# Designed miniproteins, single chains, continued (3), part 63

Each design is a single chain, and the fold is of that chain. pLDDT is the mean over its residues in the fold that is shown.

## One batch from the design tools (miniprotein)

Design m10181
Fold by ESMFold2-Fast:
Parts: structure tokens; sequence; C-alpha cells
Structure m10181 (fold): chain A 60 residues (1-60)
């Protein structure tokens, strides 16, 4: 169904966004101090959690 395809596309897009967060986190950490790196990881974890919650809402 078209609804299934739309949900699949949204899921793929959310997964791409999660991967992008990880890539941006890694790049930022490389340029950071150890103290800054902790804050960068905490922020990335928060963003991933929000995206994962959005994905779970689509699985209903």
Amino acid sequence: SSEYKELQDKTIELNRQILKVGEEESAAIKKSTPQEAKKIRDEAERKVDELEEEMLSLQG
C-alpha cells in the first residue's frame, strides 16, 4: 500500500538522520578537548534518542 511505502521512506530518512548525527559527533570530537567531547557525546545521544522515539511512533 502507499501508506506502507510512506512509512518505510520516513523510517529510512530517520535512520539517515541518526547516521548523520553520529558522523557529525565524530567530526566534532576530533576537533574538541576531552571536556568538550563529553558535551558533544551527550548532545548527540539526546538527538539520537529523539529520532528513535519518532521512529517508534511510526511503528504503531
Scores: mean pLDDT 84

Design m10182
Fold by ESMFold2-Fast:
Structure m10182 (fold): chain A 80 residues (1-80)
Amino acid sequence: KEELVEELERVLEEAVAVLAEILALTHPPEEAARLTAELRERAAGLVEKAKTWDEEQLKKMLEKAREELELARARLAELR
């Protein structure tokens, strides 16, 4: 179970990094920094909730997180 939480945390950290780059390309620096901080807060909250989930719930959320990461990467590619 703990391994799945660690994987979710890693995927979310990667997603925040990609989204932060999108924000930097589409927003003023101050606004991008603020929005990135909000994303990090949400990711931390999700990881905390994930510690209370069973393995099936964790696997399902991890699948969704990976899907969202791929969508974020696609958006970033379109902006370049």
Scores: mean pLDDT 81

Design m10183
Fold by ESMFold2-Fast:
Structure m10183 (fold): chain A 87 residues (1-87)
Amino acid sequence: MTKEEILKGLQLALEAARRALARARELGADEATLAALEEVERTVEKGLEEAEKEEDAEKALEVAEKYAREAEPALAEAAAGLRATLA
């Protein structure tokens, strides 16, 4: 995996997070669900910024993995909130 591939993956993840937030707002998701999706967006954006600063693909991947792990609680909260909204 190259640094360019890692950055492209993070860019796609950021776009997906932004689209999910916009759709959740359209569906009338509650404030907690929207806040969780906003946290996911911020975490992915920071991960992209930090990975972009790394010259080594292995270090860029390590940064991406770190931020993916940091996003897990917010992703779980967002998933739970969306499930409740659809019930």
Scores: mean pLDDT 81

Design m10184
Fold by ESMFold2-Fast:
Structure m10184 (fold): chain A 75 residues (1-75)
Amino acid sequence: MAEEAIKALKEYLDTGSKEAGEKAGRLIEELVAQGDREAVLEVAEAVGRYLGEKLGADPEETAERARAVTAEALA
């Protein structure tokens, strides 16, 4: 459930909520444990895009780099 993980992680990044961070971590851990590589990459891409927006970078370049780095780490 990549969408729920993305939502929780964005909330954590915006608010610093421990509850949101714990929820995001649990959901990502479940995706990794299930071998859902594409869902994990989708989370990385969405978070990269979001951080790019917040930091004034190119969001699409940040998203693509986050996806690529995560794909390499999962290989």
Scores: mean pLDDT 81

Design m10185
Fold by ESMFold2-Fast:
Structure m10185 (fold): chain A 86 residues (1-86)
Amino acid sequence: TEKVRAALERFKEQPPHLQLLGAQILGKRLVEEGKLTDEILEILEEWGKEHEDEGLAEWSKLSPEERAAAVAEAERLVAEWWEELE
């Protein structure tokens, strides 16, 4: 739980669209690994609500190539921080 909060805190330094994507990818990985708790789900839902408008606004400005690059970068950041969630 605290490590998930620390990972999200690092996303605050990223552009808004990566803040939104990072939380979505982190949540998906937590589900796949069987590590998503109700407490973590509430944290991710609150993060999504707080960052949705700015994240979607920035995402809508991106070309298809830039969107693909943004998804790849968010996946890279989540993978890099995943071991710290243990």
Scores: mean pLDDT 77

Design m10186
Fold by ESMFold2-Fast:
Structure m10186 (fold): chain A 100 residues (1-100)
Amino acid sequence: SPEDIIIPKPLLKELLSKLGITEEELTRDDLFNAMLEYFMNQINSGEIKRDPKNPSILFLENTFLGELFEVKSIHLSDIPEEIERAIERHAVSRAELAAQ
């Protein structure tokens, strides 16, 4: 479906380039999975810090993901919802471009 083909805007293109992805358009699922992979890589590398009082809370302030998600911290259970919001802010569907 044209609404399932997503064209990332500059900030998401930067994320994708960090993963070696250079395609101008992706499926929504491929983009979601790439963002989730990047997020997990940042946790595993220690670039994202956990709250020492609650390890389910991640600190994103002054990180690339903090800029992308527009939040200073995130709960692990909210990651899928915040990825969807970031896609809505930082990408357009092929259907949206066709509709103007």
Scores: mean pLDDT 84

Design m10187
Fold by ESMFold2-Fast:
Formats: C-alpha cells, structure tokens, sequence
Structure m10187 (fold): chain A 123 residues (1-123)
C-alpha cells in the first residue's frame, strides 16, 4: 500500500509538534505534516493529497467545521478526525453532519489516535 499522508491542524504549536512526532514514531511509514491554523491547513490541502486530516473544532482563523466542509466538497476521499478538549451534544452533531469521520477528546492516549487513523484508512 502507498504510505499514508496525515495533516495535523492545531493553533498550539507545541501540541502540533508533540502529535506530529508521536505519529511519526508510531506510524514510521506515514508522512505527517503540521499546520498552525485552518487557513494554513487549507493551503497545504490545496497542493498535497492527504489521507487523514486531524483538526481541533476551534481554530483561530477558520473553524474546524469550515475545514471539514471544505474537505467534503474538494477532497471527498480524505478522512477527518476532530481532536478537541470538549464538545456540547449540539457541537458534536454539527461536526458529524459536516462530515467528520471521528471525534477524539483531549487528553487521549497516542494509541487511541493511531487506532482511529488506521480504522479511518481501512474504511
């Protein structure tokens, strides 16, 4: 199989570095890139093909919901995982209706994120 390409979007640069480094360790054949905003994530998505996008629900310049909707319209085969601190039942419904493939709540074990990525890639 071709190596998986993963994009991690979070406004907290230290969190992006931690997630990227952890995913590179646990998925050594994967290509993992980071972005510090929804807008930066969109710029990368326009020039690179990603299999999975991991985004926070709340980003500085573009909401995670707006990013998910863009992916569904322009990259329908790309899977989207929301990695967030908390969601109300309404926000969770909005995310799933927008086309999120999975939601993970922080703090989460790295293995939970890896297992979710692998399940998304297999579906």
Amino acid sequence: AAPARILVVDENGERVVEIVDRLRELLPDAVVDGALSGEEGLRLLEVEDYDVVITDRYTVTMSGIELIRWVREHRPDTKVIILTRSLSEEEKREALEAGADAIIFKPAPAQELVDTILAALAS
Scores: mean pLDDT 82

Design m10188
Fold by ESMFold2-Fast:
Structure m10188 (fold): chain A 95 residues (1-95)
Amino acid sequence: MEEDDRRLLEGIARALEKAIEALKNGDYFTAIETVTLAIIQATIGIKYGRPELRPFYEEIRDLLSKAGNAIEQGKVDEAIKLLEEALRRVRELLS
């Protein structure tokens, strides 16, 4: 794994862990903020990451966008499941 991609994926993983914890605690502002930061990091990965990882960054970004929409709709359990799926995929790439 290239160091830049590893740093982005580690950053995304930390943001997702924080967002999941925030949602479980009812802190929707922190959850939205950290999901937005993770989307920015995934977008950086799409633009500047390894071409072979582009489909994975796009999939992660799609899951994060769906999670953000779920939070705004008050679908907290759905948002958590989407964030946990994104986190699982990020961790798989880091292993």
Scores: mean pLDDT 86

Design m10189
Fold by ESMFold2-Fast:
Structure m10189 (fold): chain A 86 residues (1-86)
Amino acid sequence: DEELEKAKALAEENARKLAEQAEVYRKKDAGMGEYLEAQKREAEEGIKDPEKVVETATKAAQQVHAIASSEKIRKENEERRKRELE
């Protein structure tokens, strides 16, 4: 029960993060924004199915992590270039 509640909470949190990312990308990359919005909807639907909630939480977390990792690499590359110029 507690593990199921935690998995559901994590899926809801990651669905929120996907919604925020979809809003940011909607203006710059419509395709990516639509993709993230679809991932959010899939997570919200998966939360409603007790048999799929854990898998849904895992998939949503993986998507959020992949986007965060890409952003971190971009920032590290920009900081590295700035340090080399100074």
Scores: mean pLDDT 72

Design m10190
Fold by ESMFold2-Fast:
Structure m10190 (fold): chain A 69 residues (1-69)
Amino acid sequence: TGALVRVRSTPEAAPAVAEVLAKTPGVLSVDVAPDGTVTAVFESMEAAREGAEQASKLPGVTGVEVRPL
C-alpha cells in the first residue's frame, strides 16, 4: 500500500525539501513544482510519515499533507 506526501514550501526551500524526501527510505518518486510544492510517493504509510516528519523540520515549510494511495 503506497502513500503520498505533499509539502508546501517556498520555491527557495523546495530543493532542500526534495533532497530530504529523496533520501528517505521507501521513497519511489519526488516531484518539485515551480510554486515550491514538493510531492513524493512512498511505498508505505510508515515511510511517508518518516519523510513528512523530516520535511516538516525544514525552514520555509508551511504545510505537510500525508494520504494513502
Scores: mean pLDDT 85

Design m10191
Fold by ESMFold2-Fast:
Structure m10191 (fold): chain A 81 residues (1-81)
Amino acid sequence: MRTIGGTASVDISGPSIVTGTLRVTFEDGSVRTLEVEEDASEAVAKGEKTATITVDVSLSQEELDRVSSVEVSATVRPKLP
């Protein structure tokens, strides 16, 4: 097995939820999507202006040989009261 993935960063300006998405496209056109969600409220309380999220997936040798592309993205949404 080999781990593939990456990191993405977003700007934060208040209590926020950050969602990282990893999208793996295979040569047959199939797509595997993984999402990770983190609460950035503590970082905001400490005065941080950016949040970085890491999304990784472990693939078998056969799956890795069929990988066509890998994309990592992050989105941020306000944390509603």
Scores: mean pLDDT 78

Design m10192
Fold by ESMFold2-Fast:
Structure m10192 (fold): chain A 72 residues (1-72)
Amino acid sequence: SAAAEAERRRRIAALEQEIAETEAEIVKLMDKLKELLKKNAPQEEIDKVSDEIVKKSRELAALRRELQALRG
């Protein structure tokens, strides 16, 4: 139906935006990790940012998979 196609398009647009935002967050976290490493920051701070990058990367992979499922 036209309503189902409109809903699908809205979901695709929302996922594309969330993917872009998540990619930007990962870039900021990677930059933060570089600065922490440069400063020889405490291992706990380095681990926290590294764990957050891993979490966001997994979320990004799931979002990309969802987007491909909606497009395929």
Scores: mean pLDDT 90

Design m10193
Fold by ESMFold2-Fast:
Structure m10193 (fold): chain A 76 residues (1-76)
Amino acid sequence: SKAATVGRTGGGAAEGVGLIAAAVAKVSGDEKLAKEAEKHAEYARRLGDEAARKGEASGDVEEARRAGLEAIRKAG
């Protein structure tokens, strides 16, 4: 469904940014920053998955969109 796709896409985008940050931190030798970025990526993915579930249950694209944006904000 559209709502599920919107929520999943938002979480995936936020996760991707976090994983890139983790990779950069690892190359720089900052293990603490890498672990923090990986935690944020995981959290963003979970929020995106929750948004997708809510979107599928309600069919509400706007609700899924808001949840996806919230996932991106919480990842940053």
Scores: mean pLDDT 63

Design m10194
Fold by ESMFold2-Fast:
Structure m10194 (fold): chain A 59 residues (1-59)
Amino acid sequence: PSIRVTVSPDTTDADIRAAAEAAGVSPATVRRILNGERVPSEAELAVLEALGIVSRELI
């Protein structure tokens, strides 16, 4: 099955920094993922989902 990722509209700059620290990447990398400019790894997706920044749906 395909997985769809949805970004929370309430995502703040502080949320992006927290996700970057938790995932071990730069805030710029998180912004690229949220803008669709970079495909996230499973570990990066798990961190973003755990922080409520994104949700995953089976389609």
Scores: mean pLDDT 75

Design m10195
Fold by ESMFold2-Fast:
Structure m10195 (fold): chain A 62 residues (1-62)
Amino acid sequence: SIAELRDQLTARIDAQVAGVEAQLREEHPDMPQEELDRIRQELRDRLYRHLDSLVARREAEL
């Protein structure tokens, strides 16, 4: 279902964001938490916007 697809993509986005956060902390251990939170939020917003577009396109094809 579309709901199951959204849930699966949401879980994948959360995993990708967590992975990027871990990499940024490893590469930039002195990065302020506020900067990390900003980058994380910007990435999350971008990925969720893309997810919404993909879901809408698939719904239109049904």
Scores: mean pLDDT 81

Design m10196
Fold by ESMFold2-Fast:
Structure m10196 (fold): chain A 99 residues (1-99)
Amino acid sequence: AEELREKLKSPSPEEQVRAVIEATRLPDKEKALEILEEALTSPDPQVRIAAVLGLADLAFSGDPEVRERAIELLRKATEDPDPLVRAYAEAGLRWVEER
């Protein structure tokens, strides 16, 4: 929720990553998607990787709309300027598509 969005502004990458992980556990999966989409715009590749992993997890939430949006954001992350972020996004898509 709003507290997690505030933690995404933390100067600590570790705190930002923790906020992303906490977002994936929110019962409101639409709100989780909003926070993860915001995290994908982080200047820190480590935070964007955490968001990619969270999106892959959300794709298995059982909600078809949440799944579709998570897959869309994962596809967008395959175009990330950082090669490691792209690799995780590609692996996440493959993981989701095999199920």
Scores: mean pLDDT 80

Design m10197
Fold by ESMFold2-Fast:
Structure m10197 (fold): chain A 79 residues (1-79)
Amino acid sequence: EIDGKKASEEVRETVLKALGLDVPFEELDEETREEIADLIQEAVAKAVEELHKKGLGSEKYEEGQKELLKKVKEILEEK
């Protein structure tokens, strides 16, 4: 899944940049980092599946990224 890996890397960088504004990603708890990584993998896998199935462009990608950011926020706020 070459495309899936590329998408995951792009989404991860976007999330890391957002987190880097306030807290460095490396300073986060290992559990929190793994939860974020897991969400990225899940969100990317689903987004890629929908894009491939419907042949849609970046629109679904943007929606997936927004939902991913919300999930990341929820994890960080859970504490």
Scores: mean pLDDT 57

Design m10198
Fold by ESMFold2-Fast:
Structure m10198 (fold): chain A 98 residues (1-98)
Amino acid sequence: KPLTDLSDQQLEDAIRLQIKTLEILLDRLKRENADEEVITAVERALERLKQILASDDPVSQKARELERVLGELNLILSYNNYVDLYEKAYFEALKEAE
């Protein structure tokens, strides 16, 4: 899988970028009075990503957990029509990472 081919540094950078993306997304969802279940799902995903980043787990384990968290979140965002808002948050996070 693409994520399992990343170096330790590249995987950690990817997780940090996703953490920043979800922090921006969470702020925007709260401002738009999004459904509480969507806000809760993003908060849980953010907490899980921070746990993955802080863990001493092997890179392969961290990559699988990252893929799972993002996959589950994508289903919730897609069902509730917030994919565009996530994409905007991701672009903003990329600009801040420069």
Scores: mean pLDDT 83

Design m10199
Fold by ESMFold2-Fast:
Structure m10199 (fold): chain A 74 residues (1-74)
Amino acid sequence: SSMEAALAAFRAELERVFAEARARGWSEEEFLQAVAKVYARHAATLSPAEQEALARLTGELVARFLAELRAARA
């Protein structure tokens, strides 16, 4: 489905952003700014129902990635 394809593309892009953040030692602020830009671009092409699914996926991925970035600095 178009929603499944859109969510898969978004997930792949966020995973690339996370890999870059991890490799370059980005701050949480820098990472969240990058995520916000990716989110805005994908959200602009989606219906309200699809945006709700995108928001849930974003919350899950961001929570996981922030925990990993914090652990890497400990």
Scores: mean pLDDT 86

Design m10200
Fold by ESMFold2-Fast:
Structure m10200 (fold): chain A 72 residues (1-72)
Amino acid sequence: MEDALQELADATRRNYIAGNGELALENAQFAIDYASAGLARALGEQAGADFRALGQRRLDEALAAAKKELEA
């Protein structure tokens, strides 16, 4: 799960740098929301909330890194 979120964040970062940032962000947010809802149904609301929080943190970190890389 954490590896999948990291791969998603890395893909979002690469697409943002390539000029496809808006679409990459929408796709990443959709994937996090969908997976979080699925985990909430299977393992309970707290598991879904924890996954969403982790996914959002990873995505925010990837975007900050991508923006910093574009400034270099």
Scores: mean pLDDT 80

Design m10201
Fold by ESMFold2-Fast:
Structure m10201 (fold): chain A 64 residues (1-64)
Amino acid sequence: MVVVQSPSWEELEYELKLISETERLRKEAADYEKQGSNREKAEEIRKMVKKLEEEHNKFLAERL
């Protein structure tokens, strides 16, 4: 293909899934925070969120 306008549907689905996973983990961390019972777990989940965001940034960077 000589024209690169938008990603394939599969690539879009992957990106949406990545965003969805990140959102879900953020809510899970918030639930732990709200309960006040396990902040260590909330911190771990935050770390996972950061990893997913970095993965997403790499995906976007490859698009250039």
Scores: mean pLDDT 73

Design m10202
Fold by ESMFold2-Fast:
Structure m10202 (fold): chain A 69 residues (1-69)
Amino acid sequence: SMEEEIEELVRRARAHIEARIAALADPSKPPRSLVVAEFVVLVARSEGYVTGDLERARRLIEHALELAD
């Protein structure tokens, strides 16, 4: 289902961002790009479920993964 696809994408995106943060010399001071990426993932998931626009949520989370690279 689209809901299962979104939950899986959120899990993968968060794992990727957390791994990038954990690899930093100082994980307590992540660069703005990683902070923004994490924020976009969380907001996009919440907005998607509130509005029902899960396709928009998927696109925003995919964009956040690009920001985390």
Scores: mean pLDDT 83

Design m10203
Fold by ESMFold2-Fast:
Structure m10203 (fold): chain A 70 residues (1-70)
Amino acid sequence: MLEEAIEEGKKQAEEITNEALKSKDAVRVGLEKMAELSRQGREYFKKDEIKGYKYFVAALEIEDAIGELD
């Protein structure tokens, strides 16, 4: 369901953000992972809108977290 997809996306973003924060280039690593998730989300939207939405939520959450680090 959509609510599950949102929660999974946020959890994935938290894990990715935490790993990026361990890097010397946290912003760069976060942005690269965000771009990859966004790309995957676009591809999934063609076949499974709910999965596509999950990847988009994850990308947006990472963008927000990394933006705060700026």
Scores: mean pLDDT 75

Design m10204
Fold by ESMFold2-Fast:
Structure m10204 (fold): chain A 83 residues (1-83)
Amino acid sequence: SQIDQLVQELQKLGQELNKMMGSDKESTVSVGPDGRISVKLASFQNLGPLSPKEREEEMKKLDELSAKIQEVVQQLHQLLQQQ
């Protein structure tokens, strides 16, 4: 179903975010049994040692990834609210 595809996309985006941040506090996306979606982002203060250029690139990727996550979460909310 479309919902299953969106959930899989969120899982992949969450894994990519975790890899970028390399922190003990994992960024996670979860869908409750009632269709509630929660997004927990890891603190970016726990990013490893990065050069200034690498930090700029990672921040840009973080913003892009965060925007995608929020869009998918909003789409899931709208689809679940229609039922």
Scores: mean pLDDT 64

Design m10205
Fold by ESMFold2-Fast:
Structure m10205 (fold): chain A 76 residues (1-76)
Amino acid sequence: SDLEKAVEYLLKAQEALKQGNYKEAKRYALLGVKYAMRALETATGEDLLRAIGAAIGSIGLMFEASLKLGEEMPAT
């Protein structure tokens, strides 16, 4: 499912970040956001909370990886 893919990519992003693979961490985090957003379209109840958590976590990892890469992040 999209939710399971979101969680899988979130975990891969965390592992890549721990290993100093910041480009891979950002790539996996972006995939985590993508699948979490898809899960949010249909999720209800506990799955909705899991999808929200995966989205927030993946966004956080994406920003952390971008900072480690020295990339400029736009303020919105």
Scores: mean pLDDT 81

Design m10206
Fold by ESMFold2-Fast:
Structure m10206 (fold): chain A 88 residues (1-88)
Amino acid sequence: DPARELLEELILEAIDRAFEGASKEEIKEWLIEQGLSEELAEFLAEHAVALAEGKALEWLKKYTDEELKEIGRKLYEQAKRLVAERLR
């Protein structure tokens, strides 16, 4: 699934950048440059920074299961569009 692979690459690269000392704003800007919306870029940037700070579980607890599922659906749908655009 190319959309799943792209989403995984974006998540892992955001995490790597956070562990190398990138700010939430720097990671968010990079994700927007990759084609993510501001909302989704901010979510992944917050996750990456929280993970690098050892606070990922506390960050995750602020969301409901339904909120996480909705964000996941939006991420996957946007990744599908980005894959389709890159194949042109």
Scores: mean pLDDT 85

Design m10207
Fold by ESMFold2-Fast:
Structure m10207 (fold): chain A 64 residues (1-64)
Amino acid sequence: SNVVSGSARLRRDGRVVAEAVVSHDTATGEEEVEIRLYEPVSEEELRRVLEEARKNLAANLAKR
């Protein structure tokens, strides 16, 4: 029930083209991934934004 999240945005020419949110429930260990695509992105771009979101999740978990 205690959910921690990390998020990241992919930008192209100053515009947000994709967002990723990775959430972790510290009580159950469940992970949820939400991806929002506003413009076409490559698989490599998607992987990078997910990696950044996961790094931000790890940083937020470490502050607890």
Scores: mean pLDDT 84

Design m10208
Fold by ESMFold2-Fast:
Structure m10208 (fold): chain A 104 residues (1-104)
Amino acid sequence: SEEEKRRNEVILELESMLGMLRMTYAVEKPLLSEEEREKAEKILEEIDRLVAQAVEAIRRGDVEAFLELLERIKELIKELGKILNRPSVTKEFIERLDEIKEKV
């Protein structure tokens, strides 16, 4: 169905975004202090958990829970962006999350 197709596209886009976010961190990691790396890794671990929960929510048709989880992910990406000091990249990830929200 069209609804199932849109759901699968949303899941794929969310997982793809997470992969790109982790790749961005991996590239910037050597430029960070030990304290910045520890904070960034804790935020990324929390984002991983929330993405997994968001995927489960959308698979069961819980759009309200999915949207709430996306807002929490958005806040964590903003916090991570401050550590990485990459405002343009952070903005791109936030815009991608907003596009995902519009598809649901």
Scores: mean pLDDT 86

Design m10209
Fold by ESMFold2-Fast:
Structure m10209 (fold): chain A 91 residues (1-91)
Amino acid sequence: SMEAERAEQLAELERVLSYRPQVEADIAAGKLDEEQVKRMELVEFTYREFKRALREGEWREALERVLERAREVGDERTVEEVEKLLEELEK
């Protein structure tokens, strides 16, 4: 089911976010560029939207919001992945 698949994706996002203290330290030290910061913010945004959708069932709306943010950041990989997920919702 979509809910089970998204729960697995949330677990993966939580794993990625577990590195946040190190990433924040690197940002403070000026080691990360603006694009790397934007990508981390996109991961956090995606996690919040998926967590909300898991509770509320608003998966299309969550995916559309993530797609828009990914386009703003220029993360083409995330754009492609989210577009595929939206296509799966239509079928």
Scores: mean pLDDT 75

Design m10210
Fold by ESMFold2-Fast:
Structure m10210 (fold): chain A 84 residues (1-84)
Amino acid sequence: SAAARRRERERLRELLEESTARLIAGLREFTAKNPQYDADALIAIVEELKATALEALDLSEAEFEEIARAAEEEAIARADAVLA
């Protein structure tokens, strides 16, 4: 159901937030020990990937609902053709 998909998306968002925060903390510790690396640039890459992943989660829900709707409409049309 759409409600179950929304709850799963919320769970995945929380996991993504936690994993991203942990990765950023690790990168800050790494760059503190290795100052030759640009911490802000590395963190920006992680945040960009996170934003892309969040957008993909939203598109996945919308695309799933659209695909499910199209499949239902096609099934009804095929049934109507058989019964005509």
Scores: mean pLDDT 74

Design m10211
Fold by ESMFold2-Fast:
Structure m10211 (fold): chain A 65 residues (1-65)
Amino acid sequence: SDKEGARALADALEYAKETVPKERDEEIVKQGAEFAKKYGMEKVAEALSKAKTLDEAIERLRELA
């Protein structure tokens, strides 16, 4: 479900935040949005499309979960 997908992806992005430089935030968020869209998680994809940083992406995904 979108809710479970949002939770799982938020957890993954929190982990990525510990290892990836901030300059990569936009690329990672875009990749996450493309993944969500490919697998029919339209609400997750929309939430990620509005985020510019990993912190913002995580916050928006947590709102869906």
Scores: mean pLDDT 80

Design m10212
Fold by ESMFold2-Fast:
Structure m10212 (fold): chain A 61 residues (1-61)
Amino acid sequence: APPPAFLVASTRTADGSVRLDPAQIDAAVEHAVAAMKAAGIEVTPELVDSIRRVLERLAAE
């Protein structure tokens, strides 16, 4: 049976493929850093690098 429509996340790009621009990855990293700082979490360069690596791996797969 097909999954409910609302459970099918917008995991596809506008062109229907799982493909992310480097600019989209950069924007996602910046957004995550801003959200963590707003929550009072100390953001280190190592943490930023880890977030970027995770997003790059998700974009590649």
Scores: mean pLDDT 65

Design m10213
Fold by ESMFold2-Fast:
Formats: sequence, C-alpha cells, structure tokens
Structure m10213 (fold): chain A 81 residues (1-81)
Amino acid sequence: LSNLSKSIAVAILLNKLNDTSLSNDEVLEAAKEAYAVGANKKTIESILRSRGISNKEIAQALYDAEVEEGIADIKTAVNKI
C-alpha cells in the first residue's frame, strides 16, 4: 500500500513531537520532517504551540517544507525538464 510507509513515519514523528525530553530545536526538525512526509500542518502547529514554541519558529520550519513540496508538485505537473 503506497501510503502505509508514510503513515508509519507520520505516527513516529508525531510521537517525537510529544516527547518532552527533546529540545525545541529537535522537535522543530521532527515537525519539518513530519510535514514533508504528509502530516497535517494544523496538527503539527497545534502540538508545537502546546510546547510553547514561538509562532515565528513554527512558521519558519513549516514554510521551508511547504516550499519544497510546492516545487515538487510543479515538477510533477510539468512533463518537461
């Protein structure tokens, strides 16, 4: 099943976001990776905010992953290059 591996990765990464032993920087890295593998942006933002991470840091981390996803979608839509 094509989405099974992504679903497992999302579950592992979302669990990591809830790990209180991790630093905010480690959690932001995990959040960016979770978003890249298909985790819901609003779910990630909610967890990060509950940890006290600033909206600026959350936005910066997720924006980079979002831009990368958008570039990939453009390449997929264009039958040239």
Scores: mean pLDDT 70

Design m10214
Fold by ESMFold2-Fast:
Structure m10214 (fold): chain A 92 residues (1-92)
Amino acid sequence: MAEEEAKKLLEEYVKKAQTDPDRVRRTAYAAAGVVISVGLKKGKPKEGIEYAKEILEAAEAGASVEELRELAAEKLRELEAPESIIEAVLRS
C-alpha cells in the first residue's frame, strides 16, 4: 500500500514540478519527488511520503525556494541519500 501510494505521488509530483505556473510550487514538487524516490529506493516509502508532505506544507506556509531546498536536503540526509543527490537538490 505505502509503496503503491509513493509511486503514484512520485508520478504526480514529477508532472507538477514541470507544469505548475508557480516557481515555489514547482520547486516543492521537484524536491518532494526526489524525497519520495529516495524513500522508495531505501525501503522507506512511508517516511518518504511524510517528508514530501512536510515540504509541500512548508511551501503553502510561505517558505522560499532556498528554504524548500534546505528542508529537502535535511530530509534526504535523514533517508541516507547519496551526497550527490543532496547537492543536486541544493543547487537546483
Scores: mean pLDDT 85

Design m10215
Fold by ESMFold2-Fast:
Structure m10215 (fold): chain A 80 residues (1-80)
Amino acid sequence: MREQRLQTLDQAIESLKETKKKIKENKFGPITVSSPSHTDGESFLVSQTVTLNSEKEAESMLKSIDSLIKIFEQERERLL
């Protein structure tokens, strides 16, 4: 369902932006990463907690989050 997918994508993008802000403020510790999941016509948000133990891990996570936000924004555009 398009509306459910859009809502899930919006929630994921917002969550990722918030997580990115937290990593920039505190480069260490537990963070939550949320992603949309679409299986057999269902759309829902999946959250995973990850602990960052180094600046290198924080940098890698920030790059991954930026890539995910871009992918989800592109997917959102395709649904419009």
Scores: mean pLDDT 75

Design m10216
Fold by ESMFold2-Fast:
Parts: sequence; C-alpha cells; structure tokens
Structure m10216 (fold): chain A 57 residues (1-57)
Amino acid sequence: SDEAAVERATEEARRALLESPEAMSDLVTQFVRASSPEAGKAVARRAAEAYRELVEA
C-alpha cells in the first residue's frame, strides 16, 4: 500500500540522515520517481520532522 511504502521510505531516510543530507535527498528523489509526488512530499515531511526531533533532543 502507499502508506506502507511511505513508512518504509521514511525509515530509509532517517537512517540516511545520520550519514549525510545528500544521502537523504537521494533516497527521497528515488522514492518520488518510483511512486508519486504526493507520497514523496509525505516522506520528505516525515524525514524533516525526524531531523527536528534529533536536533531538539
């Protein structure tokens, strides 16, 4: 399902955040190309929220 794909891509993006911003951006771009713009925006927003949590923790 789209929701399951978004969750999986979000987890990939969270792991990539610890490596580099470029790795995270690449994963989001790949997901958008494979899925839909709407799903890509959801992944990007969730990844940004996860990053904010890391910075504020």
Scores: mean pLDDT 65

